# Designed miniproteins, single chains, part 103

Each design is a single chain, and the fold is of that chain. pLDDT is the mean over its residues in the fold that is shown.

## One batch from the design tools (miniprotein)

Design m3570
Fold by ESMFold2-Fast:
Structure m3570 (fold): chain A 96 residues (1-96)
Amino acid sequence: MKEPSEEELREAEELAERFSRRLREAAEAGDIEALQKAVSELLEAAATLPKELALLVLRRVADSLAELLAAEKDFEMQLAISMALIAVAAEIAVLE
């Protein structure tokens, strides 16, 4: 497989951090539409990356979604986060 460069890995990690922050901010605001938009844009961004970088970004964001789900007390937001996590996990499975 192609080995990612140090710069490509850094950019992928920064992308994962930006999406994780957007998802956290949406969840904290109770904004389901913002959460769904961030997930859609994440999946679109991952589709433009090489497989190894896409997997890195998706796995890091999946970890963040799992943490948000564990902390969430609102049922509708829990459902939205759960659906987002399933979508991200499905994309990881397709890429592997």
Scores: mean pLDDT 85

Design m3571
Fold by ESMFold2-Fast:
Structure m3571 (fold): chain A 82 residues (1-82)
Amino acid sequence: MEVFEEAKKLVEEAAKSTDLEEAKELTEKLAELAKELTEEQVKELLLHGLEVVLENAEVAAEAAGVSPEEVRKAAEEAIAKA
C-alpha cells in the first residue's frame, strides 16, 4: 500500500532526526497516514518510530544538557493519545 510505504519512509526519517520538535511533527504526520492502515499496523509503526526517535532524542538531550526522561515521558504520552 502507498500509505504504508510512505509511513515506513517517515519512520526511517524520524530515526535520523536529532530534534524532538521535528521528531514529534514527523510522528504526528506518520500517525495521520497510519490511521488509514489497520490498527495493528498503526501501533507497530508508531512504536518503532517513537523508539528510534527516543534513542536519537536521548542522545541529543544529553548533548544539550536536557533530561532524557522528559523526552521519554513526552513520547509515551504521545503514543497513549495516538
Scores: mean pLDDT 66

Design m3572
Fold by ESMFold2-Fast:
Structure m3572 (fold): chain A 57 residues (1-57)
Amino acid sequence: VDKEHVGKSAKMAAKALGLSDEDAEKVSEAAKNGDWKEIESFPKPVADAVKQVWESE
């Protein structure tokens, strides 16, 4: 898994779903680190978008 690609894609998805830049950065870092506990703490559409990014790799 390309961690940089996952992080960028997750950040773009979070921004598209209406998260702030700061929250989108948190999603990006959690996605890069595979921190699923942190990812699942966000709203379900955000968590689902991150899962789609991981499945697309």
Scores: mean pLDDT 78

Design m3573
Fold by ESMFold2-Fast:
Structure m3573 (fold): chain A 100 residues (1-100)
Amino acid sequence: NLKEIEKIIKEFGKEATELLNKVDPELAKEFEKKMEELLKEIPNLSLDEIFEKFKKLVEETTEEFKKKHPNNSKALKELSEIYKNAINKLEEILEKSKKE
């Protein structure tokens, strides 16, 4: 379970970093560092804490991206889609954990 969560977050981090790097390499580098810090903390966090910290990190990065690149609707849409896919996978794991 924890390994699957780490895999989802790590895969999202790579895809989001690559997308951000095409538009804002500085923001991409900051995001990558924050994702690496989250991944290091995961073994010491509850599932709810992992979900909340991940959501907060992505929301903060998205808001900063919107402020710096307000007219880049394509990149924002792509980031939103990969985030939604990651959240759906994480929610599925959380739901399974509650039933077990």
Scores: mean pLDDT 82

Design m3574
Fold by ESMFold2-Fast:
Structure m3574 (fold): chain A 80 residues (1-80)
Amino acid sequence: SDEVRAQARATAYRVADNAARTVGDDVGRLLRAYADAEFADADRGTELGRRTEALDGVLGGSSVGMIRIARSVANIAISS
């Protein structure tokens, strides 16, 4: 539903904003872009692959938790 999708997007953006404050603005920007790609349901495979590689580079390969959160939030919004 639209309300669930909006709430999920808000949650993903909070995660990105927290990353911007704690790790850096570049990471927050990447996470927001990642969430936007998931919610847009456009080129999911290509965009997600590129963003995962970029995020791994920035976070030294320790992006699993953040990726899982963003993906879970997006998947719940899409699947609910």
Scores: mean pLDDT 59

Design m3575
Fold by ESMFold2-Fast:
Structure m3575 (fold): chain A 62 residues (1-62)
Amino acid sequence: GQFKVVGNDAAAVALAQSFIDSQPENANPQKLLQGLTELLADTGYEVSYDEATKTFTVKKTV
């Protein structure tokens, strides 16, 4: 199924959505979470995933 991205920073949400959209349709959500965590490393953002809603949440931690 298609994943959703939500967060409190529109630019970070857009970057995360672009990354997900670049991956195969059958991409594993845990692999996507790892890739997003690496993409946003050193940016002060935290990424989490909720399997029940298939939603990635991107939040600024500082």
Scores: mean pLDDT 78

Design m3576
Fold by ESMFold2-Fast:
Structure m3576 (fold): chain A 63 residues (1-63)
Amino acid sequence: SVADEVREAGIRLGRELGVSEELGVRAATAGAQEAVARGLDPRTREAVEEGVALGRELLREAA
């Protein structure tokens, strides 16, 4: 499912940035919600990829 893809991407994002897997998943989830709010279909790989990119930005802003 897309939710599983977002979770897995969030785990990888957390590892990439040296933060907890939980924080990575939360950031990717928040990013995915923002991508959908901007008009992306929540069922698409594009929404997952944009969600991860936005989640990465959120984590950089918080640092």
Scores: mean pLDDT 79

Design m3577
Fold by ESMFold2-Fast:
Structure m3577 (fold): chain A 89 residues (1-89)
Amino acid sequence: MEELQAKLDAAVEKFSTLSPNEAAVGTVGGYGYAAVKALYEYGREAGEVFRERALEARKAASPEARPQTDQILREMDEAMAEVEALVAA
């Protein structure tokens, strides 16, 4: 958990220097990836922490970036559901 959080925080800081659209898309994608990975490795509570961060990052997205961020969030939810189905056995 701590290593994953540190890597994401570093990535988010790098994205803060990009255009608003680019930074928002990258941030949502990074947290979305972390949510799926954390769910698989550490369970639902860990996954939800990063999912919540992805949703919060989407709020900073410009109207032009929203379709891309919303697509990433859908892909995150689909991947999380798939992981939950796999670990439920």
Scores: mean pLDDT 76

Design m3578
Fold by ESMFold2-Fast:
Structure m3578 (fold): chain A 71 residues (1-71)
Amino acid sequence: GKIIFEGDAAGNLTKVEILGEVSEAAREAAEAGKKGGTFASGAAAQHEALVLTGGRAEIDVAAGRAVAEVK
């Protein structure tokens, strides 16, 4: 599955979306990022999900967008 994080220019987390099938660990990491309320907390949760699931991420910090493919 995929986890998508989007943030605004101030670094606030504006979107967290889970697409398709993701592991429980990946879902928990996404929820932890969402609770943080910042794009940086979302990116940290994405990194945790990738370490746990062997996925990959594409992160555009300047645009405030990150997309992770997690297994």
Scores: mean pLDDT 70

Design m3579
Fold by ESMFold2-Fast:
Parts: C-alpha cells; structure tokens; sequence
Structure m3579 (fold): chain A 68 residues (1-68)
C-alpha cells in the first residue's frame, strides 16, 4: 500500500486527523514533515476529485504555515 493509495481511501474526517498529525510532527521533526508535504503534493497532482483536491490544498497550506 502506497501513501497515495492510503490518502485516496481516506474520508474527509480522516484527512483532517492526518493533517493534525503532520502538524504535530512538524513541531518535533520539521524535515520529516517536509518530506510528507512533498508526498501530499504528489497525491494532489494525481487527484481528480474536486472535493478531495480542495481538502488536500487546504491541508498542504496549513502544514506549510506550521513549518514557517
């Protein structure tokens, strides 16, 4: 199971929990969080569902803000 397959199978609520987990990681290990962010951007590029695209874009933006 790839990260892309996992993220594509997640519900909106599960994506929100994943976002919070990555933000928590960013506080402890920002380099690891940056790698996860890179993977999320790849998933976003492969996603065709507009609702999921919007959720991923918001998620990426908040994680980027946490890393600033």
Amino acid sequence: MTLQEVIESLSEEELKYLKQQIINIAKIDPDNAKEVLSLLRKVLAATTDPEKQKLLEEMIKEIEKALS
Scores: mean pLDDT 78

Design m3580
Fold by ESMFold2-Fast:
Structure m3580 (fold): chain A 87 residues (1-87)
Amino acid sequence: MLLSDEEIEARAEEVARRAVEMLKAGAPEEEVIDYIVEEALKVHPENQERFLKRLEEILLRLAAEEGLDLVRVGRIASRARKRVEEA
């Protein structure tokens, strides 16, 4: 189903917050990538690119606020996007 901009924002925020919680709990990068990919694939294909772009923006902001490794977080977001694009 096509999502409104507000629904994409809300979903991206929820997924980004969960990903940050997983990283803070010591989850492996692959588990976090798998989670992001699974959630992105639940979004209608026409909205997936917008969702992933917004997710990356929120994820990097939350990671910076929590003092996480931004290079690692950026790599996770990039790898998740590639897996969704190849699905």
Scores: mean pLDDT 83

Design m3581
Fold by ESMFold2-Fast:
Structure m3581 (fold): chain A 100 residues (1-100)
Amino acid sequence: MKNIVPSPEHREDLATINSLLSPEQRRIFEQAATEIADYGRRLGLSQEQIEALLEEFTREFTEWLLEQKAKGITPSLEEVRELAERLAAEQKERARELAA
């Protein structure tokens, strides 16, 4: 198995998510990421294309969390779920475009 090293930005984003989300909220994030990856694989996307989808998903999630933190807002479990579903849907749409 080729060890794929995440980009420095992607590693920083994952560290931010791990810092700002509760364990329950992290499970929602991880589930959405898994669904994106599985969907991309079913469409026949390359590993590099799947990684690009996951990096974009993680980046957008991290940007939203940092914006909430800057406003002094602690996201609810439901807000995290709604965001994860919306961002996962956006990446699944991008996956379909890449497969076309």
Scores: mean pLDDT 83

Design m3582
Fold by ESMFold2-Fast:
Structure m3582 (fold): chain A 58 residues (1-58)
Amino acid sequence: SSKEEELRQRKSDVAYRLFRRGEFDKANEVTTQVNNLIKQGKLDEAQKLIDEAEKELE
């Protein structure tokens, strides 16, 4: 779905920002958790996880 594509793009952006900060373990954890939630169709939970990660970065 279009929401899945949006969440995958936002996840990639968050992971990239975390890598730039040297937070490699967190980048991997966020990537894994978001991918699992998307696979399960839990798009609202995936979005909330991305929102929290984005908020922590900014």
Scores: mean pLDDT 86

Design m3583
Fold by ESMFold2-Fast:
Structure m3583 (fold): chain A 104 residues (1-104)
Amino acid sequence: SIDLKISPSSDKLKKGSKLIIDSTVKAHDSGLLGIESLLYDSNGKLIDAKSSIYDVKKGQILKSSFSFTLKNKGKYIIKSTANLYNPKSGKYSSSSGSSSVDVY
């Protein structure tokens, strides 16, 4: 299993600002860890997506950061997912979180 915590750099930003999404993942198993963050507008349209893949050991805490530019005013939703696959056991684990940012 895995524990995912997501922390946006701010919950309120000015138009054209850079948003940083910090992800902290505690791996309770070893394997390949994929972290993905999806940026949506207020209408549910996918605007941008970023992902990274890591090799992790059981008990490892991994930190990852993704940056997005918020071009338009409005409410944005960030959905982040961490997926861990252990090729030795065939086990798959997932954890997801969401956050919102208001752009003025």
Scores: mean pLDDT 87

Design m3584
Fold by ESMFold2-Fast:
Structure m3584 (fold): chain A 96 residues (1-96)
Amino acid sequence: VPRAGKARVLETRADEIVVEGEYEAPADGSLVALVRETPDGPALGSQVAENGGGRFTVRGLAPGTRVYVQLAVVGPDHSVDEPLGRGEAVEATVAP
């Protein structure tokens, strides 16, 4: 069953956050990271998983910005608004 686990913050830097999480995707699916300003707000953007599974570097954030990162599994015919599975969001703050 397609699923995404809770994201884990590995590192915070000026303008970027590195996160990781567990997932299960179908052969034609992919893991994405959704970045939000609030836990239930609209996504500011999405990042596709780096080669090697489940790790993301979220860039372009202002220093000291608080964001919520949610992992989601999407299929080729599904948008990030309708993912196959969503994980629990994690709060992260970009280094000041």
Scores: mean pLDDT 69

Design m3585
Fold by ESMFold2-Fast:
Order: structure tokens, then sequence, then C-alpha cells
Structure m3585 (fold): chain A 81 residues (1-81)
């Protein structure tokens, strides 16, 4: 679809999570919403979600889940050029 991104979308929560459990629950929720998404955590505790062909609705749900799990609500969305 011309409305769906055919480029990788990377969504990163680099803010402070409310707890390690909140971060884990966000990762599980995202995995259920977008089974094809690659969810990873860095050594710094950041959560990064990478997915192809995300609908705007799926992207919004991922951002909402990450914002709900973070104390600072910091979520950054980056698309490939």
Amino acid sequence: SVLASDKPVTITADGVFKSPEARRQAALTIGRLVPGAIVSTSADGRLTVTAYSLSPEQQAEIEAALKAATADGKVVVTTAP
C-alpha cells in the first residue's frame, strides 16, 4: 500500500522506564500488536522496536505502549531515508 511504509521504522524509548517490569510488559504488548516487529533492549536499558510496513495505527499503538511504560514519556520515531 502507498500509505504503508515500505521502509524500516525504528521507534526508540530512551527515557527512564517506570520499572524493568514495565519495560518487559511494553515489549510483550508490542510483540502481540505487531508480531513481525523486532524488539530489542540495549545495555543502557533503551527499548528499540524495528518494523517494516507498519500502518499508522500500529505505529501509534507502539508509541502509546512505550509512553505508558516510561516515566518521562520520551519516544523517538525514525524512518529510513
Scores: mean pLDDT 73

Design m3586
Fold by ESMFold2-Fast:
Structure m3586 (fold): chain A 65 residues (1-65)
Amino acid sequence: ATRETAAGILAVAFGIETPDVLSVRFEGDTVHVTVARESPASREAFARLERQLKELGITLEVRLA
């Protein structure tokens, strides 16, 4: 239930806000995101997503490719 909700949020957010996302992977309660490029806008978007996912008990980790 919680992971399905998080997947839906990520699908909507990343389709619109983060076009440079190369991959998204779930491991337990952690979401691993790899991005091709880092910008102030993408950092801000990920900071917002981190707060939202933390309320669901999910940790967000972002990596630059």
Scores: mean pLDDT 67

Design m3587
Fold by ESMFold2-Fast:
Structure m3587 (fold): chain A 58 residues (1-58)
Amino acid sequence: GAEASKLTTDEELEEKMRAAPTFIEAMKMGKAAYETHPDNPVAAKAKKVYEGFLKLAE
């Protein structure tokens, strides 16, 4: 029952992330979304990617 709602949320999150000025800002936005929607795979992926980029920037 949650699949269609989850897919819509994933698409909207991806669109917002694509509109971000940089890829890092897009991933940061996804990480913030993960705190609200931890079950969203796009948000979970963005969180891991953002954390990875932070390690590379260090």
Scores: mean pLDDT 70

Design m3588
Fold by ESMFold2-Fast:
Structure m3588 (fold): chain A 97 residues (1-97)
Amino acid sequence: SEAQKLSNKIIGLTLRIIGDLLEIEWGDEATRQRAAENLKRDIEALGETAKKLKEVGSPEDAKAVAGIFRNIAELARSVGLDEIAELAEKYAEEVEK
């Protein structure tokens, strides 16, 4: 189903975001700069995918995706990326309304 394809894409993007956050925390300066650019792009892609899933998925799918965004926000805040954390929290709220 379309919802299943979007759910799979959300999982893939979430794993990429976790990887980006780890590279920001533990990488050298060049790795951190590249990972920060990748992180912004991947979060925007996750937001767009979540919006599409909201149109075709279940309320349970929306709640799960909001939880993912909140976990991303907590991880981003832990590495000092407050603007990214706020963006992720905003997407969580948008998905649940």
Scores: mean pLDDT 84

Design m3589
Fold by ESMFold2-Fast:
Structure m3589 (fold): chain A 64 residues (1-64)
Amino acid sequence: MSPQEVLQRTVEAFRRVGVPRELIQQGILRVSDHITPDTTEEELRRLVHEALKELGADVALPAP
Protein backbone atom coordinates (compact mmCIF):
# COMPACT_ATOMS: atom_id res chain seq x y z
CA MET A 1 0.00 0.00 0.00
CA SER A 2 1.35 3.46 -0.88
CA PRO A 3 2.01 6.07 1.86
CA GLN A 4 -0.76 8.20 0.30
CA GLU A 5 -3.27 5.32 0.56
CA VAL A 6 -2.26 4.62 4.19
CA LEU A 7 -2.70 8.32 5.02
CA GLN A 8 -6.10 8.50 3.26
CA ARG A 9 -7.42 5.41 5.09
CA THR A 10 -6.19 6.79 8.42
CA VAL A 11 -8.01 10.10 7.84
CA GLU A 12 -11.24 8.24 6.93
CA ALA A 13 -10.96 5.96 9.99
CA PHE A 14 -10.76 8.92 12.40
CA ARG A 15 -13.55 10.77 10.55
CA ARG A 16 -15.82 7.73 11.13
CA VAL A 17 -15.26 7.95 14.91
CA GLY A 18 -16.20 11.65 14.84
CA VAL A 19 -12.84 13.45 14.94
CA PRO A 20 -12.93 16.88 13.20
CA ARG A 21 -10.88 17.14 9.98
CA GLU A 22 -8.76 20.01 11.34
CA LEU A 23 -7.79 17.98 14.42
CA ILE A 24 -6.91 14.94 12.27
CA GLN A 25 -4.66 17.19 10.14
CA GLN A 26 -2.92 18.53 13.30
CA GLY A 27 -2.39 14.97 14.56
CA ILE A 28 -0.87 13.88 11.24
CA LEU A 29 1.40 16.95 11.16
CA ARG A 30 2.60 16.16 14.70
CA VAL A 31 3.66 12.61 13.67
CA SER A 32 4.86 13.46 10.10
CA ASP A 33 8.55 13.09 11.11
CA HIS A 34 7.84 9.47 12.17
CA ILE A 35 6.08 8.47 8.93
CA THR A 36 8.19 6.31 6.56
CA PRO A 37 7.28 4.36 3.38
CA ASP A 38 7.25 1.24 5.59
CA THR A 39 4.82 2.66 8.17
CA THR A 40 1.78 0.36 8.35
CA GLU A 41 -1.85 1.56 8.46
CA GLU A 42 -2.16 0.16 12.01
CA GLU A 43 1.04 1.90 13.19
CA LEU A 44 -0.03 5.23 11.66
CA ARG A 45 -3.44 4.95 13.36
CA ARG A 46 -1.71 4.40 16.74
CA LEU A 47 0.65 7.36 16.20
CA VAL A 48 -2.18 9.71 15.19
CA HIS A 49 -4.35 8.47 18.10
CA GLU A 50 -1.58 9.35 20.58
CA ALA A 51 -1.10 12.77 18.93
CA LEU A 52 -4.86 13.41 19.19
CA LYS A 53 -4.75 12.55 22.91
CA GLU A 54 -1.93 15.10 23.35
CA LEU A 55 -4.17 17.66 21.60
CA GLY A 56 -6.93 16.90 24.16
CA ALA A 57 -9.18 14.74 21.96
CA ASP A 58 -11.14 12.06 23.84
CA VAL A 59 -11.43 9.61 20.95
CA ALA A 60 -11.35 5.82 20.60
CA LEU A 61 -8.73 4.12 18.41
CA PRO A 62 -10.48 3.26 15.11
CA ALA A 63 -10.69 -0.40 14.06
CA PRO A 64 -8.50 -1.62 11.16
Scores: mean pLDDT 75

Design m3590
Fold by ESMFold2-Fast:
Structure m3590 (fold): chain A 87 residues (1-87)
Amino acid sequence: MDERFAELAARVRALIATGDAEALAEAAREHIERAEEALERGDLEEAELHAFAAAALAAALDRMGAHEEARELAERVREVGERLAAA
């Protein structure tokens, strides 16, 4: 887990460094979808990794001024977090 987390965090940081809001939003949606799929399989560790990545990308979007899209993504991350807490 720790090594996979470090690799994912590095990829997320590299993507944020591009300043490409469209790419960040697309990546955040993909991570949310993967987190939802992991939850359906009962893979809580995988779901947490993808939820973390999506949250970091949504926060970066908010800092870039994409406030509405960041809010929508953050709400989906919250829903994943609630499902994780219930598991």
Scores: mean pLDDT 84

Design m3591
Fold by ESMFold2-Fast:
Structure m3591 (fold): chain A 115 residues (1-115)
Amino acid sequence: AIVLNNLGLVYENLGQYDEAIEYYKKSLQIAIELDNKVGIANSAIGLYKVLEKQNEQENLSEEEKNKKREELFKSLVKEFNLNEEQEEIVRQAFVEAEQKNKSENYVPVIELSEL
């Protein structure tokens, strides 16, 4: 699983997104078979990052990006027959990846202090 996830990262860094997706999906499959929750999360984060890089090239609206994010989630649930716990891990991984990908150093306390 670790080796396949690392191959996904290598192809992602080379801009070879189709190959990156293939290796992240293979890593996800093995992590699911081994009940490796960390491996499931890491593979899902990789898939999300590739989607975001592809979306950046297309100048999509936030609504269009959200639709593609939900389509990715649904495709993974169907392709890998994810159970409820695995679905929650993937959803949390997507939230974490989105927070890291946003240039937002958002601090709620600062927002409240501007009032």
Scores: mean pLDDT 75

Design m3592
Fold by ESMFold2-Fast:
Structure m3592 (fold): chain A 91 residues (1-91)
Amino acid sequence: ADDEEALEAVEARMREMAKTSDPETQALLEGLIETNRRILEALRAGDEEALRRALEERLELLTKYWLLHSNPEERELGEKKAAEIRAELAA
């Protein structure tokens, strides 16, 4: 399993994004990097409880990142796409 390599690649990408981001976005990206590190440590240690907590914290930070990073256009596009998918499922 390349889970550790995948998480390290995500961390590297987040660090690059932080360099060009506003301070509030940068703080959230730093939080996500920290949770990714805790996930890697938990995976290496086989600590299921630590892994679960790190994943829960990561989900909360991702939700905040999405809400702060979504502009009105992105939110509108997402709502339109969701409506299209619902219409297809109803047909």
Scores: mean pLDDT 70

Design m3593
Fold by ESMFold2-Fast:
Structure m3593 (fold): chain A 67 residues (1-67)
Amino acid sequence: SEEEKKEKERKLWLEAFVEAMDLIGEAVDAIFAHRDTDPEMVRRIEEELQRRLKEILEKLKKKIEEI
């Protein structure tokens, strides 16, 4: 039913947001660990965060299309 599809989509969004929040938390901790000693490492962490967030969104989009 249309209601079941909406519930599945809502669950997928929540799962993606939780994964994204955990990822952001890890990245923030890593940035602060390197902020004063290695600016290049901070840049690499930021680039990796952007890549991984994009992957989460692409996986979410694909799963929604399968509903």
Scores: mean pLDDT 87

Design m3594
Fold by ESMFold2-Fast:
Structure m3594 (fold): chain A 87 residues (1-87)
Amino acid sequence: MKEAEEALERMREKVEEAAKRWKEEGEREEVEKMIASVPALAEEVVANSNEEERELAIRHLEILKEMFEKIGADTSNIDKAIEILRK
């Protein structure tokens, strides 16, 4: 399960990095581009992860979606990632 662990970790890192940069750097366009890559990482998680790992990823994305919505970011790619994780 090395691939599943790496995909899930990359997804967490990408999402956390996007949230931090939005708040700390105020770089909206760059953060939105990072969010746009999240669906591709979600596909890797689905291919290589079990149900528990996918549920964890969904919860993580739901929390970040709420945070990004409060700052006016486009969350459509986060919604796509959540749908991919649900299958």
Scores: mean pLDDT 71

Design m3595
Fold by ESMFold2-Fast:
Structure m3595 (fold): chain A 74 residues (1-74)
Amino acid sequence: MNNQKQLQEFLDFLVRQGFLNPEQVALMRELIRLADKLSPKETTELLQGIMAALAKGPEATRAFLREKLAELRG
């Protein structure tokens, strides 16, 4: 499966629903660019983690996205 397509469709959904601010949208786009490093299982776990962070609020979401970007870059 195309992991980048799955993440892009999820980002488009979150943007349409107004769940993300501009900083979070930028962080999500960076994650999608690096998504080729992820397995299908890791992509599913990432999506579940983003949903859990969104439920905790904007600060938790920002922290989660930044942490995942650091993991994929390092």
Scores: mean pLDDT 78

Design m3596
Fold by ESMFold2-Fast:
Structure m3596 (fold): chain A 81 residues (1-81)
Amino acid sequence: SSAALLEEFRSTLPERITGEELIDLLREFFNLNEVVAKATVNGLALLAGGKAEWPPSEEVKGNIAKFFGYVPDGKGYYRRP
C-alpha cells in the first residue's frame, strides 16, 4: 500500500517544484505529523542513495526530488526531464 501511495503521489506532482514545496506536498498528501514526517523523509532520502537529516537540508530535498524523477534546473527548482 505504501508503494502504491507513493506512485499516486508522484502522479499528482507538478512539472516544476522547489524542494520546500515537495516536502510540504509530501507531508500534506500523507497527513504526516512531525515524527512520521521525519521518518518518511529520511527513509526516502536513504532510498535515493543520499544521507538522512532532519530538518532536511537542500541536499536531502534534492535526493527526494530525484527519487520522484525530478532533475535540478540550476535555478533553485526541480523539474521533470
Scores: mean pLDDT 76

Design m3597
Fold by ESMFold2-Fast:
Structure m3597 (fold): chain A 91 residues (1-91)
Amino acid sequence: SEVKERQERALAILDRYGLPEAVRSAVGAVMAVLEDEEAEALAEAFLAGDLERMAELVKKAAEKAGVEYEDEEIRRGLEELLRIAREAREA
């Protein structure tokens, strides 16, 4: 199925970029809505801590899914994910 194909693609990207297990579910869900190149850009932005680029890609994913989030809500969610990832790396 198309959903399964997108989920398998997201998992492959997460594994290749080595994102922490604690954030894989949330980041993978966003990646599953994005095109492959955009999903890779999200992984790169996440590892770089590029909050602005991550917010741009999450907003694009939300638009594709037919969901509207406030820019401030997206930024708060991403700041929390970056905090979780930092703590996972320090453990």
Scores: mean pLDDT 80

Design m3598
Fold by ESMFold2-Fast:
Structure m3598 (fold): chain A 74 residues (1-74)
Amino acid sequence: MAEAQALVEKAREMIANGEKIEEEVGEKAREAVRAGDLSYVPLAGVYVAVNGMKEEEVQRIVEEGQRAVAERLA
C-alpha cells in the first residue's frame, strides 16, 4: 500500500514536470491489479487517464483483481 502510494505520487510529479508515465510502469501496475494487488489501482487509474483511455478499462481490471483476491481468500 505505502509503496503503491509512493509510485502514484512519483507518477503525478512526472506528469507535472511534463514527463509521461513510462509504459513499463503503467503496464506493470495494470497487471498487478489484474493479479489481485489492488494497492496499484490509483497508479493504474492515473496511467489510463494520462493515456486518454476510458475509465471503463480501469473498472474492468479492478473487477478481475477483485475476483483473483476472492479466489485466494476462499
Scores: mean pLDDT 69

Design m3599
Fold by ESMFold2-Fast:
Structure m3599 (fold): chain A 66 residues (1-66)
Amino acid sequence: MREVYRLADPEEVKREVEENTKLLGSIDPEKLRNSPLLRSADVRVGEDGVLVQQPEVYVRRELVLD
C-alpha cells in the first residue's frame, strides 16, 4: 500500500471539508474535535516527508495498492 500526493484545487478541498464537517457535526461534534482523520483534508507533504497543515496549499491523498 502506497500513498501518493498531488495538488488539489483549494475550493474543491474546502468544499469537501465543509461537507464532511457538516455531516459529522450533525451526528457528534465531539468526534470531529478528537478525530485527526476528519481534519486531514487540509494537509501537505514537506520536503522531508513531514505532513503539514497548510490552508494555502492543498494536497489530495491517493491510495495505491501496488
Scores: mean pLDDT 49

Design m3600
Fold by ESMFold2-Fast:
Structure m3600 (fold): chain A 88 residues (1-88)
Amino acid sequence: DIDAIMAELEARLNAQPWLTPDEKAILMKLFKKMITDLKATKAELKARYDEMEKAVHDQKASPVSVITAEAIRLTARLFEKQLEKERA
């Protein structure tokens, strides 16, 4: 459900000390709106995160940083898609 997805994202964002509380609030609000508006499912987001976890493991990189960066990228792409629909 949306609450579980948002809790997982919040935990990942909280692991990044370079993000301010205001920046986290904006990202959380934006991501929640995109999930609601685009009907993104927990399964779709889980599949994307699993794919990224695998890539991080293979590269021996920090998983939190990669997951956070990809969550931001995913949110931006979903937002652009929604804006395109609103303009039509």
Scores: mean pLDDT 58

Design m3601
Fold by ESMFold2-Fast:
Structure m3601 (fold): chain A 72 residues (1-72)
Amino acid sequence: SEEEVRERVTLELIKRAGKEVADAMSAGDYDKAFDILIKAAEELRKEYEQRGDEVGARIADTIIENLKADRA
Protein backbone atom coordinates (compact mmCIF):
# COMPACT_ATOMS: atom_id res chain seq x y z
CA SER A 1 0.00 0.00 0.00
CA GLU A 2 1.00 3.66 -0.30
CA GLU A 3 1.12 3.82 3.52
CA GLU A 4 3.65 0.96 3.57
CA VAL A 5 5.77 2.70 0.91
CA ARG A 6 5.68 5.93 2.95
CA GLU A 7 6.91 4.01 6.03
CA ARG A 8 9.71 2.44 3.96
CA VAL A 9 10.78 5.85 2.56
CA THR A 10 10.75 7.33 6.08
CA LEU A 11 12.84 4.46 7.49
CA GLU A 12 15.36 4.81 4.63
CA LEU A 13 15.67 8.55 5.38
CA ILE A 14 16.26 7.75 9.08
CA LYS A 15 18.90 5.19 8.07
CA ARG A 16 20.71 7.67 5.78
CA ALA A 17 20.38 10.92 7.75
CA GLY A 18 18.91 10.12 11.18
CA LYS A 19 22.06 10.63 13.27
CA GLU A 20 23.02 13.92 11.58
CA VAL A 21 19.43 15.18 11.92
CA ALA A 22 19.28 14.14 15.60
CA ASP A 23 22.60 15.91 16.27
CA ALA A 24 21.42 19.11 14.56
CA MET A 25 18.07 19.05 16.41
CA SER A 26 19.72 18.42 19.82
CA ALA A 27 21.94 21.46 19.11
CA GLY A 28 18.82 23.53 18.30
CA ASP A 29 19.89 23.93 14.65
CA TYR A 30 16.58 23.17 12.94
CA ASP A 31 17.66 24.84 9.67
CA LYS A 32 20.56 22.40 9.42
CA ALA A 33 18.26 19.48 10.28
CA PHE A 34 15.89 20.49 7.45
CA ASP A 35 18.83 20.87 5.01
CA ILE A 36 20.11 17.37 5.85
CA LEU A 37 16.64 15.81 5.44
CA ILE A 38 15.89 17.64 2.18
CA LYS A 39 19.24 16.59 0.67
CA ALA A 40 18.73 12.94 1.69
CA ALA A 41 15.14 12.95 0.38
CA GLU A 42 16.23 14.50 -2.95
CA GLU A 43 18.89 11.79 -3.40
CA LEU A 44 16.34 9.10 -2.55
CA ARG A 45 13.73 10.59 -4.95
CA LYS A 46 16.33 10.56 -7.77
CA GLU A 47 17.16 6.91 -7.04
CA TYR A 48 13.45 5.94 -7.12
CA GLU A 49 12.97 7.86 -10.40
CA GLN A 50 16.00 6.15 -11.98
CA ARG A 51 14.67 2.67 -11.13
CA GLY A 52 11.06 3.45 -12.13
CA ASP A 53 9.60 3.37 -8.61
CA GLU A 54 6.90 5.98 -9.29
CA VAL A 55 5.18 5.62 -5.89
CA GLY A 56 8.45 5.92 -3.95
CA ALA A 57 9.49 8.94 -6.04
CA ARG A 58 6.12 10.66 -5.50
CA ILE A 59 6.22 10.07 -1.74
CA ALA A 60 9.83 11.36 -1.54
CA ASP A 61 8.82 14.44 -3.58
CA THR A 62 5.90 15.12 -1.19
CA ILE A 63 8.28 14.88 1.80
CA ILE A 64 10.70 17.31 0.08
CA GLU A 65 7.96 19.85 -0.67
CA ASN A 66 6.57 19.67 2.89
CA LEU A 67 10.07 20.13 4.37
CA LYS A 68 10.77 23.13 2.10
CA ALA A 69 7.42 24.71 3.03
CA ASP A 70 8.07 24.20 6.77
CA ARG A 71 11.62 25.61 6.44
CA ALA A 72 10.53 28.76 4.57
Scores: mean pLDDT 84

Design m3602
Fold by ESMFold2-Fast:
Structure m3602 (fold): chain A 79 residues (1-79)
Amino acid sequence: MKAAEEAAMEKLREVREILLAHREQVEAALQTPEGRALAERADRLALEMAEALKAGASAEEIRRLGEEVIRLVRELAAL
């Protein structure tokens, strides 16, 4: 449990760092249909990660879900 919680915190920290570093790009992307679609997918996946954590998922599963969130957020910042 603690390892999965630590993995979740680590991935959330990475997401936060990307969003803060690319704030203007993210804000601009959210004005586009493509950016909104990416943000919606990232949000759904983040909720899935939170639900998996509550259900007792492994640290490996939490890292996998977190990596997908990071990928989508990077795509959003690159628009």
Scores: mean pLDDT 85

Design m3603
Fold by ESMFold2-Fast:
Structure m3603 (fold): chain A 65 residues (1-65)
Amino acid sequence: KIEELVKEATEEITKAMIESLVEANQLAKKLYEELLAMGLSENEARSIVLQVLLEAGKKAFEIKK
């Protein structure tokens, strides 16, 4: 459910980070809105989005190395 959404978003944001930080930010906003629509609080949704951005950044940096 939420785990699948987070996994898909992480992959999309990872690719976007290689191309454009603007696109990565837009995808992060979309994830945030989707999590809110699923009934999460603003704080919970924000925490998940931040974790996704950190994980995506790590993966993108590993590919760049």
Scores: mean pLDDT 78

Design m3604
Fold by ESMFold2-Fast:
Structure m3604 (fold): chain A 92 residues (1-92)
Amino acid sequence: SETAERVARLTEEVRRIGEELMKDFPKIKKEAEKIAKENPDVDVKTAYRDLFYKKLAEKVNELIKKHQLTPEELAAVRREVSRLIEEFEKKL
């Protein structure tokens, strides 16, 4: 169905966003380390999570706004975002 094809493309776009963010990991890591140094009460891993989630949310919101998603398409995007978050958490 056309819906299945669009779900597959949206899933691939979210996967690509994740890959691009992982390529930027050295920059995110450096930024997180700076935040932790300036805020002694903030754990560096917490800073990594917050920065990654913020950047991921920004990119995913751009995708949602661009494509005017159906509820089924939005559910598929949310599932892929959850997988990316779990994958990132395992690498911390």
Scores: mean pLDDT 81

